# Designed miniproteins, single chains, continued (2), part 12

Each design is a single chain, and the fold is of that chain. pLDDT is the mean over its residues in the fold that is shown.

## One batch from the design tools (miniprotein)

Design m4383
Fold by ESMFold2-Fast:
Structure m4383 (fold): chain A 81 residues (1-81)
Amino acid sequence: SAVEEAKAALEAAKAAGASPQELALAYGKLGDAYFNEGNYEEAVKAYKEALKLDPSHEEAKKGLLDSEVKLGLEDIKKAVS
């Protein structure tokens, strides 16, 4: 799966001693993979890790916002269904 591939890439980057910017990119991709599977809670965690490593990572900022919006919508849907 895309999540398994992103996790493997992140672990390989960590093992290789990748830079904070490279690790931020890997965490951003992991967040994207979780978001695409509808796992918004894990997507938020991955994007937050990317932003700790690179606060200027615009793709991770957008992914975090989109994921938090999805979580808010799911909470509303559960309350009214």
Scores: mean pLDDT 83

Design m4384
Fold by ESMFold2-Fast:
Structure m4384 (fold): chain A 75 residues (1-75)
Amino acid sequence: MTEAQRQARRALQALEDAGLLENPNKKVGDKTVRELVADALRRFGATPEQVEAVRNAKSREELLKAARAAIDAIP
């Protein structure tokens, strides 16, 4: 596992522990939770296809599944 994957996993776990992933459509500032997660994963080097899956997540379970798959795709 790369350092970028470790940092992304820690960030995702922190969001989950804070309860922020319960509603992917909840706004945090000017963006939804799913958009914030997708933007972070894109910055960590996740593929455009995996990032799009995160943006389209409708539930906590879909968001976590898509985000973890995106993290595993980071070089």
Scores: mean pLDDT 78

Design m4385
Fold by ESMFold2-Fast:
Order: structure tokens, then sequence, then C-alpha cells
Structure m4385 (fold): chain A 71 residues (1-71)
């Protein structure tokens, strides 16, 4: 089974591929606890390491919408 970090990385890669983004481009996710927008892969990975899977999933779903708006 995949770790939650690996699941988020696969989700991020899927989003990047769907949007035609290249590796190294920033990802946009919303931190549901603080309301802060996470603009880098490093920030997203730090968030996933400290956040419950349920909240990570919701943040990732909101991140897809933010990524659409940012494009």
Amino acid sequence: SLSRKEQLELLAEGIMKERGLKSGEELVFRNLVTGEILNSKEEVLEYVDSTPDEEVRIASEEGIELLKEAS
C-alpha cells in the first residue's frame, strides 16, 4: 500500500500531467487548517507529513480548483 505522502505525490503528478505542467513547476494547494495557500512541492510535502489523511484529501481537492484558477 502507498503511504499518504506517496498518494499525494501521485495526485500531484496526475494534476501536473492533466494540466500539462512540467516537473519543477509550483503546485497550489490550500491548507484547510490555516487557510494558507501552499505554492511549492516542498511546502505540500511538509503539510502532508503533519496533517491527517482526511484533511490532506480535502486540501488536495481544493488545490485542484486553485490550480485551475491559477492557470
Scores: mean pLDDT 53

Design m4386
Fold by ESMFold2-Fast:
Structure m4386 (fold): chain A 87 residues (1-87)
Amino acid sequence: MEEEIKELLEEVLRAINEAANARDAAGDIEGAATLSMMGISLAVALRHGASKEEAIKLLEKVARTAEELGEAEVAELARRAIEKIRE
């Protein structure tokens, strides 16, 4: 996996983990679980590697799910990562 893609996925994963922890602390078990599942998908991509195309598809899914949950910062980070990868 390219270093730039790895760094972008790591940044998005950090934001997801922070959001999941905040929701868990607030008692939102379903929201925390949904974010944790997205985090696992990113962690798997980081551990095993991902192509540019695979990384973009994963980030598009993250952006959509984060937007549906109202996690604006996570959604914005994922969209910015997609733009940087597409450059």
Scores: mean pLDDT 86

Design m4387
Fold by ESMFold2-Fast:
Structure m4387 (fold): chain A 85 residues (1-85)
Amino acid sequence: SSELEKLEKKLKKLIEESKKALEEAKKGGDVKKALLEVEINLGIARIMLGVLKVTNGSEEEIELVEKAIEELDEIKKEIEKLLEE
């Protein structure tokens, strides 16, 4: 529970930071900078997933990180669409 709560908090921060980068990009901010920030956050989440798989993390922890990766990938795709405009 406590370990799961810490993981949820870390993942939520990565998602919130990435959503903020997308919103700034939508408002005419630096789209390439926003893309880089989301790619870094995706990299962090993927490393977390790799660590959990190697260290026999719980199924619940693995599912949380996989869902966060899916959300971050969706945010990345939205930023990539802004580059095509």
Scores: mean pLDDT 88

Design m4388
Fold by ESMFold2-Fast:
Formats: structure tokens, C-alpha cells, sequence
Structure m4388 (fold): chain A 102 residues (1-102)
């Protein structure tokens, strides 16, 4: 499990836009508020990092948005915590909005 500073360094190392970095870091702080289960925190963090990677690697905006929606669907299909699902849904909406501005 990465700390907030380690997450920021990884995302900056990937040359992620600052708006994407801030959305992901804010999401991770919310995840820590809704669950204390480190295993759930790790799964959510991995999904967020996967989403960031998809945004950076997929040049076409519509394809990037579809990939983000698919990652969210995979997370939601395995998750039972309704608060954690809500955080991930809201975060994905913010990431999609940011991609549309790029």
C-alpha cells in the first residue's frame, strides 16, 4: 500500500497531469475514511493507478473513457461496500470529466 506522498511521486513520474493526480489523491483520502480494511484500500488504490495508466496510454478520448468505465465495472462487480463503491463512482466521473477537457 502506497502512502499519499508515494502515490504523488509515482503519478508525477508517469507524467500525469496535475488535475488527474489531485483527483486520485483526494479519492485515496476518501477511501481511507470509508474503510480501515487495508486489503480493500490496496484494491481501490490498484484500480486508481490502473485508471491513471489508461488515461496516459490511450490517445483517443472516447476509448480512454470506455476503458475507465470498464475498470469501474470490474471494481464494482467484486466490491460489496456501498460507501467504497460510491467513492469509486464519483472519482471515475471526475476522471472522465478531466479527460474530456484534455
Amino acid sequence: LLSLEQLREVLRGLNAPEEIIEIILEAYEEIKKVTKDEKLQRRAQLTLLSMASLILSIKDKDEAIAALEAELERFLSKEKDEKLKEVMKKTTEKLIAAVKKM
Scores: mean pLDDT 86

Design m4389
Fold by ESMFold2-Fast:
Structure m4389 (fold): chain A 62 residues (1-62)
Amino acid sequence: STVDLKQELEALAQMILDGAPREEIEAAKERLATKLSEATGLPLDVARALVDAEVAKLLAEQ
């Protein structure tokens, strides 16, 4: 759901702030991008860009 995606994006932003390993961050990004692509029908590359943009917004708001 949209609420679940928002919570997963916030969790990803928190992982970055906490200094999680790069491999874990990239795995979480890829999983989220795949879920977003499946939910919206957007190409995976577009979904990855949207995940990156939303995470960047969350980090800028902290």
Scores: mean pLDDT 82

Design m4390
Fold by ESMFold2-Fast:
Structure m4390 (fold): chain A 78 residues (1-78)
Amino acid sequence: MFFSDEEIEAIINAAESKVKLSEEQKKALRDFLRNTPKEELKKMSEEELYVRLSSVPELSSLDADTKRAIVEAIKSQL
């Protein structure tokens, strides 16, 4: 099962309540969430998900606080 567009926008909105993302970073995050099954993300710890996000080129340069906010937002929809 994959995230719906509604769930993806909810994740982005939750992350942006704490941190500011560029349009390129939001696009990369949407593409990541559309292409990763929920079952794969559910099995990951927060630290494993942080490492996975750091492997996305457009997201790799984000600071730790921003990546943690994204991890929390993703986990809130699982």
Scores: mean pLDDT 84

Design m4391
Fold by ESMFold2-Fast:
Structure m4391 (fold): chain A 81 residues (1-81)
Amino acid sequence: SAAKEAYEKAKKEFDKALEEAKKKIGEIAKKQPDYDEEKFEASLKPAEEAKKKAEELAKEGKYEEAAKLLKEMTEKLKEAL
């Protein structure tokens, strides 16, 4: 199904964007010693919550909604950094 394939692609792109975001946050933390890694981990919480919600939607067969949520969060992750 095209919807399921779109979800799987969106999940892969989201996972990549999240890994890149974590790497950039780590580099910023190195350059600014007043930055706390726990604060940066907390800033990624909305992305982790979106991932869980998308997985729940996919479990219900709502692949199009799940893919859209992951794409929206991927764009936000790219804009934040």
Scores: mean pLDDT 79

Design m4392
Fold by ESMFold2-Fast:
Structure m4392 (fold): chain A 85 residues (1-85)
Amino acid sequence: GPLLERIRRLAAEAEAHLAKAEEALEAGKVEEARKHLFEAEVELGLLEIERGIAKIIGDEEAVELAEEEIDRLREKLARLRERLA
């Protein structure tokens, strides 16, 4: 349904920003990497909002998908942030 499609789209956008951040780090472009990590954090915030909506309406499938994607993407974000320290 539309909620699952929005969650998948937001997760894909966050993943794309994390990939660009990793590419920027490999190129030594620290400020570019920080910008992409910030954009990924924004998309993760939107995913958390969609998870909240899913909980309110009782869409268990959407809650599970959002939680899995949030956990996976936050782990990747944390690892990339550690590389900037």
Scores: mean pLDDT 90

Design m4393
Fold by ESMFold2-Fast:
Structure m4393 (fold): chain A 66 residues (1-66)
Amino acid sequence: GREEAAEEFRRAMIEAGMSEEEAERAVKNLLAAGVTAEDLREAARMIREGMDPTLAGARAVILGQA
């Protein structure tokens, strides 16, 4: 569900070098912007494939037009 997707995204950001605090804040901001579980999972996948965490998060927001 959405909680599981948010945890996957948070973990991907931390593994890419982002702090736990930064990762949690990013997740909170994306959820507030209306990002779906599917968008969160796609962002996590992009990060694992080498995309910058900040760019992956921004892309998710843009796709949602938030």
Scores: mean pLDDT 77

Design m4394
Fold by ESMFold2-Fast:
Structure m4394 (fold): chain A 68 residues (1-68)
Amino acid sequence: GVAGVRLADGNIVLADGSAHGEAVPGVLLDRKTGAGAPATAVVDAEARTARVTLPDGSEAEGTIVSEF
């Protein structure tokens, strides 16, 4: 399944929701423009959170808002 992770700035990361605790490829979507950029995510399904690594190497924490 696909997990949707919402960051504090309102951007969304789509990632593989089937792999918990491991870094998985994802796509960072800009909420205003819809532009996609490659990212990685570590999903914590119990906490409903994810840690995201952005293309510049910075990290952000987000909340799981949907799973597909």
Scores: mean pLDDT 74

Design m4395
Fold by ESMFold2-Fast:
Structure m4395 (fold): chain A 79 residues (1-79)
Amino acid sequence: SVEEEYKKKLEELQAERDAFIASTNAKIKELREKMKNGSKEEQEKYRKEIADLWAERQAKVDEINKKAMEIIEEYNKKK
């Protein structure tokens, strides 16, 4: 049914978002641990990588939220 497809799509997007956040947070944690024992040059490198991961995470969350809103709007149009 349209309702079952709607629920499944939102559930899949939520799972994708949660998995991406968890994966990105794990990478940031690893980089932060490396920074604690790193040289000044390594700390700058890891700081840049962490900033890039934060930006990537925000962009992916925004993309998924936009897709979820589009699905909700399409479902509401059909009611």
Scores: mean pLDDT 85

Design m4396
Fold by ESMFold2-Fast:
Structure m4396 (fold): chain A 97 residues (1-97)
Amino acid sequence: MRTRFTLTVEMKGASKQEVIDTLKEMLSVMVELAEQAGVTLGLTTPIKIEEVDGSTKGEMEAVGDAEPEVVEQIKKATDEIAKERGAETGLEAEEVP
């Protein structure tokens, strides 16, 4: 089923580069998990980085045909990366036409 993934990362007191590096690590893991499940992920937007209220926030979006178990694996992997890097993360998965 075609799914849009929106990944957001927010880090207090972090540089834009640290947020970019965190998003790149998360993207690498998402791509690997998707490939293991036979799914191709395509980035649909450029990585967006902004500073808000003393925090640096990053966002990226990807689309791929992913089963619910793959979505859950991606969520767990990105949450673990966020925990290791001291970041807050959100991953939204939405079915697209």
Scores: mean pLDDT 79

Design m4397
Fold by ESMFold2-Fast:
Structure m4397 (fold): chain A 96 residues (1-96)
Amino acid sequence: SAEAHAEEARRAGEGAERAALEGGLRGTAEGAAGAAVAATGVSAAALMGGSEEGMRAGARAARGALRGALEGTREGAERGAREARRGGEEAAAASA
């Protein structure tokens, strides 16, 4: 019945929202982990290399970490968007 198809489409939409959220959370977690590792390296460089070269190496590591965190978050968001779109297409197909 039309009512049964509407209910299936609604459940498929809920699944798509959950998949998008999981994708975004995974990307954010990967970015945060990368940033934490780099922060540890920067702290070690600051403590050990009070020289200008040590500070420059620390700054380079920090920039790499920030780039990694941003790329991880961006990739997670893009993955979540693709999963949401797939779920939406499935919901539309179930309603047709």
Scores: mean pLDDT 54

Design m4398
Fold by ESMFold2-Fast:
Structure m4398 (fold): chain A 64 residues (1-64)
Amino acid sequence: MKEEEIREFLIEEVKERLKADGSYTDEQIEKAIEGTKKAIDEMLKDPENRERLEKYYEFLKKQK
């Protein structure tokens, strides 16, 4: 539940940020998103990294 919400939010943020930068190709953005998905899945398996990721998610939510 919460893990999926964090995953979707962070992927959207990465995509939006890279598109806004304008320096990245669509291929580079897609590769970055795939890497982000794998990194998030790996982080969520570790309780310490999960807590860190949740704090980062809350931080980014407050930016909007």
Scores: mean pLDDT 76

Design m4399
Fold by ESMFold2-Fast:
Structure m4399 (fold): chain A 76 residues (1-76)
Amino acid sequence: SDSVIDTIFTMVSSIMYQLMQQGHSLDDILSGANSHITQMADSAGFTQQQKDQLIQDFNSNMQNLVNQFQQQWQSQ
């Protein structure tokens, strides 16, 4: 179970990292992550409530990613 959710999280994390390496702003990276989660959840047939829950679950784990991205952004 949850293999679709795990795949979405893994792919979104990879996309965020690529956007950071391409020199996108933190706001653009976070916006892109939200957009990709929504798009992939739509493709998987998730309801709006399920998408909202997925985003909340991602955001609870995102604090570490945000801190890492902020450090990378500030180190320029």
Scores: mean pLDDT 70

Design m4400
Fold by ESMFold2-Fast:
Structure m4400 (fold): chain A 102 residues (1-102)
Amino acid sequence: MEKLEEIRQKYIDEAKKRAPEIFGDEEKVKQFNEELERRFNAEMERLFSGDELKEAKIHYLEEKIKRAKEFYEWAKSNAFTYLMEQAKKDIEKYEKELEELK
């Protein structure tokens, strides 16, 4: 799913550039995140359809779970209990979404 990685990287780069401008304004951060999610979903639906869209979503969730597990282990090694709890919640959320797609 090379197209999915390209789409994701595009939105990550936009988020990194915009984050300093909206930091400290929770409403702007929320609006920006909602805009990025809408644009990402619209582009995915434009490029993929039917079974291909389902496969792309599965692949995306599997990568998110993998990264969240890596983040959990990093947080655990540094004793960041709050970040461990957040990573665990993210893993549980993505695993449920993945199960619903199967």
Scores: mean pLDDT 71

Design m4401
Fold by ESMFold2-Fast:
Structure m4401 (fold): chain A 68 residues (1-68)
Amino acid sequence: MKVTAYTLSGEKITFDTDGEWEKVSDTVFFYTDKEGKVYAVGTKKPISDPSELENVDSKDLTAIEIEL
């Protein structure tokens, strides 16, 4: 699964198949990369499954790096 989102700074970020996806809610998902870095990915449209994120327009997806 490949997902492209915008950060709050307006940059594009792409999440590849290398990480793990976890559903938090219909609008919020966590992505954990191979290095253990965690991102929250929000969607403007509710979805039921993380696999649907690749079909969402990148401008409707916002990625935020989570500080530990």
Scores: mean pLDDT 79

Design m4402
Fold by ESMFold2-Fast:
Formats: C-alpha cells, sequence, structure tokens
Structure m4402 (fold): chain A 62 residues (1-62)
C-alpha cells in the first residue's frame, strides 16, 4: 500500500477529489492544496494518474 501527497492549487482540489473518487481511488484533503491518495496496486495508481489528468484538463477548459 502506497500513500502519496499531491500538491495542487486550492481551486483544483474539488475537481481533483471528484475525479479521484469517481475512479474509485481513496483520496482525502489533509491541508489546503494537499490531497492524500492511497493506492494498493499498479491499477489504482494508473487510475489516480488518469483522474488527475482529467481534473487538470477540466480546470484548463473552465
Amino acid sequence: MEEHIITVPEEIVPLLLKHLRDAGVKAEVVAPGKIRVTTSNREEGLKAIAAALRAIGDYLDA
């Protein structure tokens, strides 16, 4: 089991959380602009990366 802290602008946090949770990835806000992501295998890690890329894309299109 791996834990990662992702640091992003606070304005992206709600969108990133939505995409991570929709993908079935465990994610929680631990500080402003910081999200803890827990992955247990490579598949979950790839889902987390894909969700983060979707969130960034949506933010840039807004």
Scores: mean pLDDT 78

Design m4403
Fold by ESMFold2-Fast:
Structure m4403 (fold): chain A 87 residues (1-87)
Amino acid sequence: SILDAAENLEKYLKTASFEERAVYAMIFADELAELAESLGLEDVKEEVRRLKREIQEAYLAGDEEAVLRHIERLLELARRLAELIEK
């Protein structure tokens, strides 16, 4: 489930390298975008796609704090989508 994926990402971030955090977050963003599209949530899908691009750009710039900030937003969106599915 998306909640399990979000929990796994949070746990992984505690021990992951900067590269691993960025790569795992971008994979997670792709999963969230597909889920948002399946639910017809275009605004959420576009925000997730934007966050993936921002994570990639922050990673290439060596900005660890920006990567973590964008990941926190992805996790927030994942939790909101999970609430919609649990209906």
Scores: mean pLDDT 83

Design m4404
Fold by ESMFold2-Fast:
Structure m4404 (fold): chain A 68 residues (1-68)
Amino acid sequence: SELEELKARIEAIVAEIRALPVTTPEQQALVDAAERLKARALASTDLAEVRRILAQLEALKRRLEALA
């Protein structure tokens, strides 16, 4: 299902975020935000909400990479 595929993508992107170097409090706050977004997405049955969370995680990963 599309919902299961989106949740798998969310798990994959959060795993990628966890693999990025974290040496500052700002970077740690972004990782913590990603974990909260993942938890929300995995608990959701709303396809539109899960898509929005995926987009937020993609933006968050780009921001975290820019700080590396």
Scores: mean pLDDT 89

Design m4405
Fold by ESMFold2-Fast:
Structure m4405 (fold): chain A 81 residues (1-81)
Amino acid sequence: SAMDELLEKVRELIKKWKKENTLEALEEMAREVYERLLSLGFSEEDAEAAAVYLYTLLLENPEASVEEIIERFRERLERLL
């Protein structure tokens, strides 16, 4: 599904950010997530809120595994549908 393709891309970007720990990796992730959510029919407000939520998960819980972050992000996206 388009949602599963989004989450696979997000997983890749989270792994890249955890490895590189750079502002550029965070900016790439935020841009990709926002653009892909808009392409899936999310409003600008919901796409921005979801991208901010993902950013917050990554920065507020650095001990969380990639899969834990992906599951919480999936749950948030499902609540916006």
Scores: mean pLDDT 83

Design m4406
Fold by ESMFold2-Fast:
Structure m4406 (fold): chain A 68 residues (1-68)
Amino acid sequence: SEEEELRRIADFAVDTLAKLHGLSPEERAALRAEFDRVVEEGIKEGLSFYETLERLSRLLQAHVDRLA
């Protein structure tokens, strides 16, 4: 399903950031909650797969910029 694929993409993004930046388990859990919220909000709002993916991409970029 589109939801399962979005959640898988979110998981990969969170795992990548956590590994590259040495995030604590608590920081990783908080980051995952943020990405999961974007997926859940996209589904609730009836957004397309690509519209939700764009929101996830913006969230990822914000964290990349913050951690740089």
Scores: mean pLDDT 86

Design m4407
Fold by ESMFold2-Fast:
Structure m4407 (fold): chain A 91 residues (1-91)
Amino acid sequence: SEEARRHYEEAIRSLEKALQALDEGNVEEAKRYILEAARHMAEADELEGKVTEAIQTLMLGLVAITHLDMGDVETAKETVERLLERVRERL
């Protein structure tokens, strides 16, 4: 649907901003963008009837945030890159 497509597009923008924030050392801003992206992806996946994918997306977002809270920026960045790859596959 057009609504799902717009949510995936917003998720891509938010994930790209999260990666930029991580490169700049702005962990708090990165967490906000990761959460925003995960919400958009989950909403789009739900609109497309992809319940399992929606759950996986929310879990990956939480994993990324948890690693940032532990100071593991590298693993968080890898998780964000995986989310970006997954959403691009849907477009």
Scores: mean pLDDT 86

Design m4408
Fold by ESMFold2-Fast:
Structure m4408 (fold): chain A 60 residues (1-60)
Amino acid sequence: MSPEEYKQQAVEAVKAFMEKHNVKYVAVRTVVRPSTPKDVVELELTSLETGETETRYIRR
């Protein structure tokens, strides 16, 4: 997948999280685990206002 397509997926994931939880401030962290497939990136999204956390998987 192209770097631009990958970046677009990450942006859409953050927007969806913000809309779903009605929050403006989101911390985004990339999680690297030995068990994660090589073609998948795990993102941890955390609301700084509510403490809600969700995991998203994006193809690279």
Scores: mean pLDDT 75

Design m4409
Fold by ESMFold2-Fast:
Structure m4409 (fold): chain A 88 residues (1-88)
Amino acid sequence: MTRSQLILQYTAKANEYAKEAMEKVREFLKEEPEKAEALARRLGLSAFDPDQTEKVAKELEELGAKEAARLARKTAEYARKAQELIEE
């Protein structure tokens, strides 16, 4: 596997986990749709910024959205792996 192929795979994984996290946020906060959309939008916009994604994950954990927080952390993990390969 080439470095470029590995970067693409980690990027794809980060995007996949971000989509799952956004879904779980909307499910958890269905009684507060404006808050759900604000958090989901932040996850979508920051999917490849691991520091920003970790911040959103922490907010989700504090709200009790454990599954969404776990998926957001997985997003940050794979985004960070891709970034490290790009920047050495």
Scores: mean pLDDT 81

Design m4410
Fold by ESMFold2-Fast:
Structure m4410 (fold): chain A 100 residues (1-100)
Amino acid sequence: GSVTITVTGDKVSATVTATGGATSVTATATLTSGGSSAAVGVGAVGSNGTVGSGSGTVALGGTVTITVDLGGAAASANVGVGVNGDDGGKGTGSGTLTMA
């Protein structure tokens, strides 16, 4: 399954589409506001207690793809996203998806 996560906060905004695989979550983040670039962190927690994280950097109006390996199969995952803009802005968002 997939979920669209809207990240909003002080001086930063991004849209993240997260897609569940068998043992991983792939998150594609687009920075819409937050200075010229932002650091993106993605965490996922599977329904069976598996956890994974990944990070990347994205330019304003650009896209970054982050793969989070859970290390095992889960029926669903809760996905959290944090975005830190180079202007000091910070935002968060979360969503839940079903795994493949």
Scores: mean pLDDT 83

Design m4411
Fold by ESMFold2-Fast:
Structure m4411 (fold): chain A 82 residues (1-82)
Amino acid sequence: DKSKLEELLRMLFGALNAPKIRELVDNGDFDAARALVDEIQAEIDEIIENSSPEELKEKIKELIEQLDDEALKEGLLKILNK
């Protein structure tokens, strides 16, 4: 189900980029924070458009391994394998 893979990809990009977005917001750089969000959304859409479901699943696995939150990592891997 490509829709489920798309959802996981968006969640992972959100989680991995949250610290940088937070830093920009905390510094009052709202325009840069918004530009970063727009750039991330464009990158996600390009990945989805140009990847097979199998390629998406492999990219998602690599991104999950970059997470510091072990509980979130385990939960996402269970969703991916369902």
Scores: mean pLDDT 80

Design m4412
Fold by ESMFold2-Fast:
Structure m4412 (fold): chain A 62 residues (1-62)
Amino acid sequence: SEEALEAYVRALEAIRNGDGKGAAKSAERLAKAGDTEGALGVADLLKKKGFLEEAERAREAA
C-alpha cells in the first residue's frame, strides 16, 4: 500500500540519520499497514546497525 511504502522510506531515512527510535516507529507503522515482511526487514537493518532494543521493538510489532 502507499502507507506501507511511505513508512518504509521513512524507516530507511531514519536509519541513515542514526535515528533508531524513528526507524522502529516506522516499522510499527509498516506492520499496522499489513507489511509484516517490510517491518521485519527494518528490524534486521536496525540489528545490523547496533540498535538492538529498537530492532526487537520492530520485530515484536511485526
Scores: mean pLDDT 85

Design m4413
Fold by ESMFold2-Fast:
Structure m4413 (fold): chain A 83 residues (1-83)
Amino acid sequence: MSKSDLDRAADAIARRLKEKFGRTISRKQAADAARFLMAFLRKKYGPEVSDSQLTDMLIDYLEGKGPVDESVDLAVASTLASA
């Protein structure tokens, strides 16, 4: 994964937690959550999807714009609750 894609995912996670839940997390916590969710999406969608595409998909899920997928929704919710 590129550092740019990880930073984009981490920023989206931090923004979602602040805007919807009033929670502020550290850059390290956001990056750790992003790595976990990106690894989960890679395992689910396989090696043919680029890191940039997975990052865009994660951001869409966090913004409520992505396709409805219960396993991804549960993984995101659990990760955000643990951050």
Scores: mean pLDDT 74

Design m4414
Fold by ESMFold2-Fast:
Structure m4414 (fold): chain A 116 residues (1-116)
Amino acid sequence: MIKTVRLSPRAVAALGEALGVKIRSATVTIEGDEIHVGVVADSPEDAKKAMEALEQALREAGAEIVSRVLSETADKATGVITAKADDPEEALIRAFERLSPEVAAEVREQLKNPPK
């Protein structure tokens, strides 16, 4: 079963402030033991900085980083971090608590109450 969390504009702003970068959107997907964190930024530099901070937070939460993908188009850059953990939901929440308690609270709420 796949669980996806799309961060609200408020949570995106809070995450961007915590990372010191401008982020347009962020999504999290959990598939089995894998965590996929995607961020969309105005520049590849901002996307790369966001990816580096997310990777560090996930490692400190006990997750193993499997891959990093950076994709650039004319108007935006998208970064995706894939990580594995025995308890992916807990590892993800712990990672976001290190970055932004507000973002962690939203992720926790959306994982408990998935969209209809």
Scores: mean pLDDT 83

Design m4415
Fold by ESMFold2-Fast:
Parts: structure tokens; sequence; C-alpha cells
Structure m4415 (fold): chain A 90 residues (1-90)
């Protein structure tokens, strides 16, 4: 389970990095950084259901604000797969 949570964090970090690369909006960048910090805290404290909730918020942001960006779409798909794997292990 811990290894799957660490995979979730890696995929979330990748999505956050891509969004920060393609977005010039400081409010979006701040929101992504806040969600990533909360997700990381959830993984470190073994609060995996809470980590999944923040990962889903990142997925929604990527889908809603950057739906036309193929790099974001691919990172969203990878994070959705990591969420599914972790949920199935809980």
Amino acid sequence: VKELAEELLREAEELAAIIKKVSDNPGIIQNVETLLDLLKDGVENEAYRLAIRYARSLIKLGKTQFSDNPEVAEAVRRLEAAVRRLEEAL
C-alpha cells in the first residue's frame, strides 16, 4: 500500500510540474502547489483516502483548465491510474 501511495505522489508531482510549466496564472500555480503539499502530507501520515481526495482535485483542475493540452491529459491519465491502484489496495 505504501509503495502505491508513493507512486500516487510521483504522478501528482509530475502533473503539478507540467501545469506550472504551461500556466502563467499565479492563482492556478498556487492552488496546484497547495494541493500537492496537502497530498504529500497525506501520504507521509498514511492518510491515504485524504491523499486520494487531493489527487482527484488535481485531476479535476487539469481536466477543467487544461483539457486541450496533450501533456496535461497524459499526466492526468497516469494520476487517475495511480488513484485507482491505491483505492483497490485499500
Scores: mean pLDDT 86

Design m4416
Fold by ESMFold2-Fast:
Structure m4416 (fold): chain A 68 residues (1-68)
Amino acid sequence: KTVTVTLELRSLADVPAAAERIRAALEEELPDMPAGAIDSIVAYVTAELTRALEAGRTGTYTLVIEGA
């Protein structure tokens, strides 16, 4: 099963909302995934998005997660 999330990121201020949207998508599409696994995925993706935005890489991000 593939989970696709499209996010528009203009600044670091958008990251918390993006994190919540990623979490919601994973909880909806992969309901059998342990909460700890979802937390780890959200933390990892949030760190990578923060790094990209600090490097000036704003715009539309499409995340594709192959969860099963």
Scores: mean pLDDT 80

Design m4417
Fold by ESMFold2-Fast:
Structure m4417 (fold): chain A 76 residues (1-76)
Amino acid sequence: SSEMERLAEEVKHLQEMTETLERYAEKDPENRELLLEIAQLYHGRAENLRKTIDFAQAASAKADAAAAVEQRLMAG
């Protein structure tokens, strides 16, 4: 669905932000610890969203399987 595509794009964006902050941390020793801490927050958000996507995909697959069973029972 477009909602699942949107969530996948958000995960990608959060991961790109994580990578960007990690690159900035390599070039900025004074702010390295803070930048890496912020990067870990973005990474954590991306991981939570991936779990949400996985759950929604599993739920959708079960709903599709249930609909297929219903169609087979109604058709013969």
Scores: mean pLDDT 86

Design m4418
Fold by ESMFold2-Fast:
Structure m4418 (fold): chain A 56 residues (1-56)
Amino acid sequence: MPQEERDALIAALEADPHNIAALLRAASLGAPVTLEQLLSGDLDAVARTVLDWLRG
């Protein structure tokens, strides 16, 4: 993953953890989240998982 894309996704999710477009993009890149989790009400937990994955 390009560093610029990684940094952009981190910034987007830090600004809005409910940013569905950013969460879907991260999932398409291999983030350890499922479509079922994205359709659930706990987007804060999904965003935390994605941010941890993006940060390493």
Scores: mean pLDDT 79

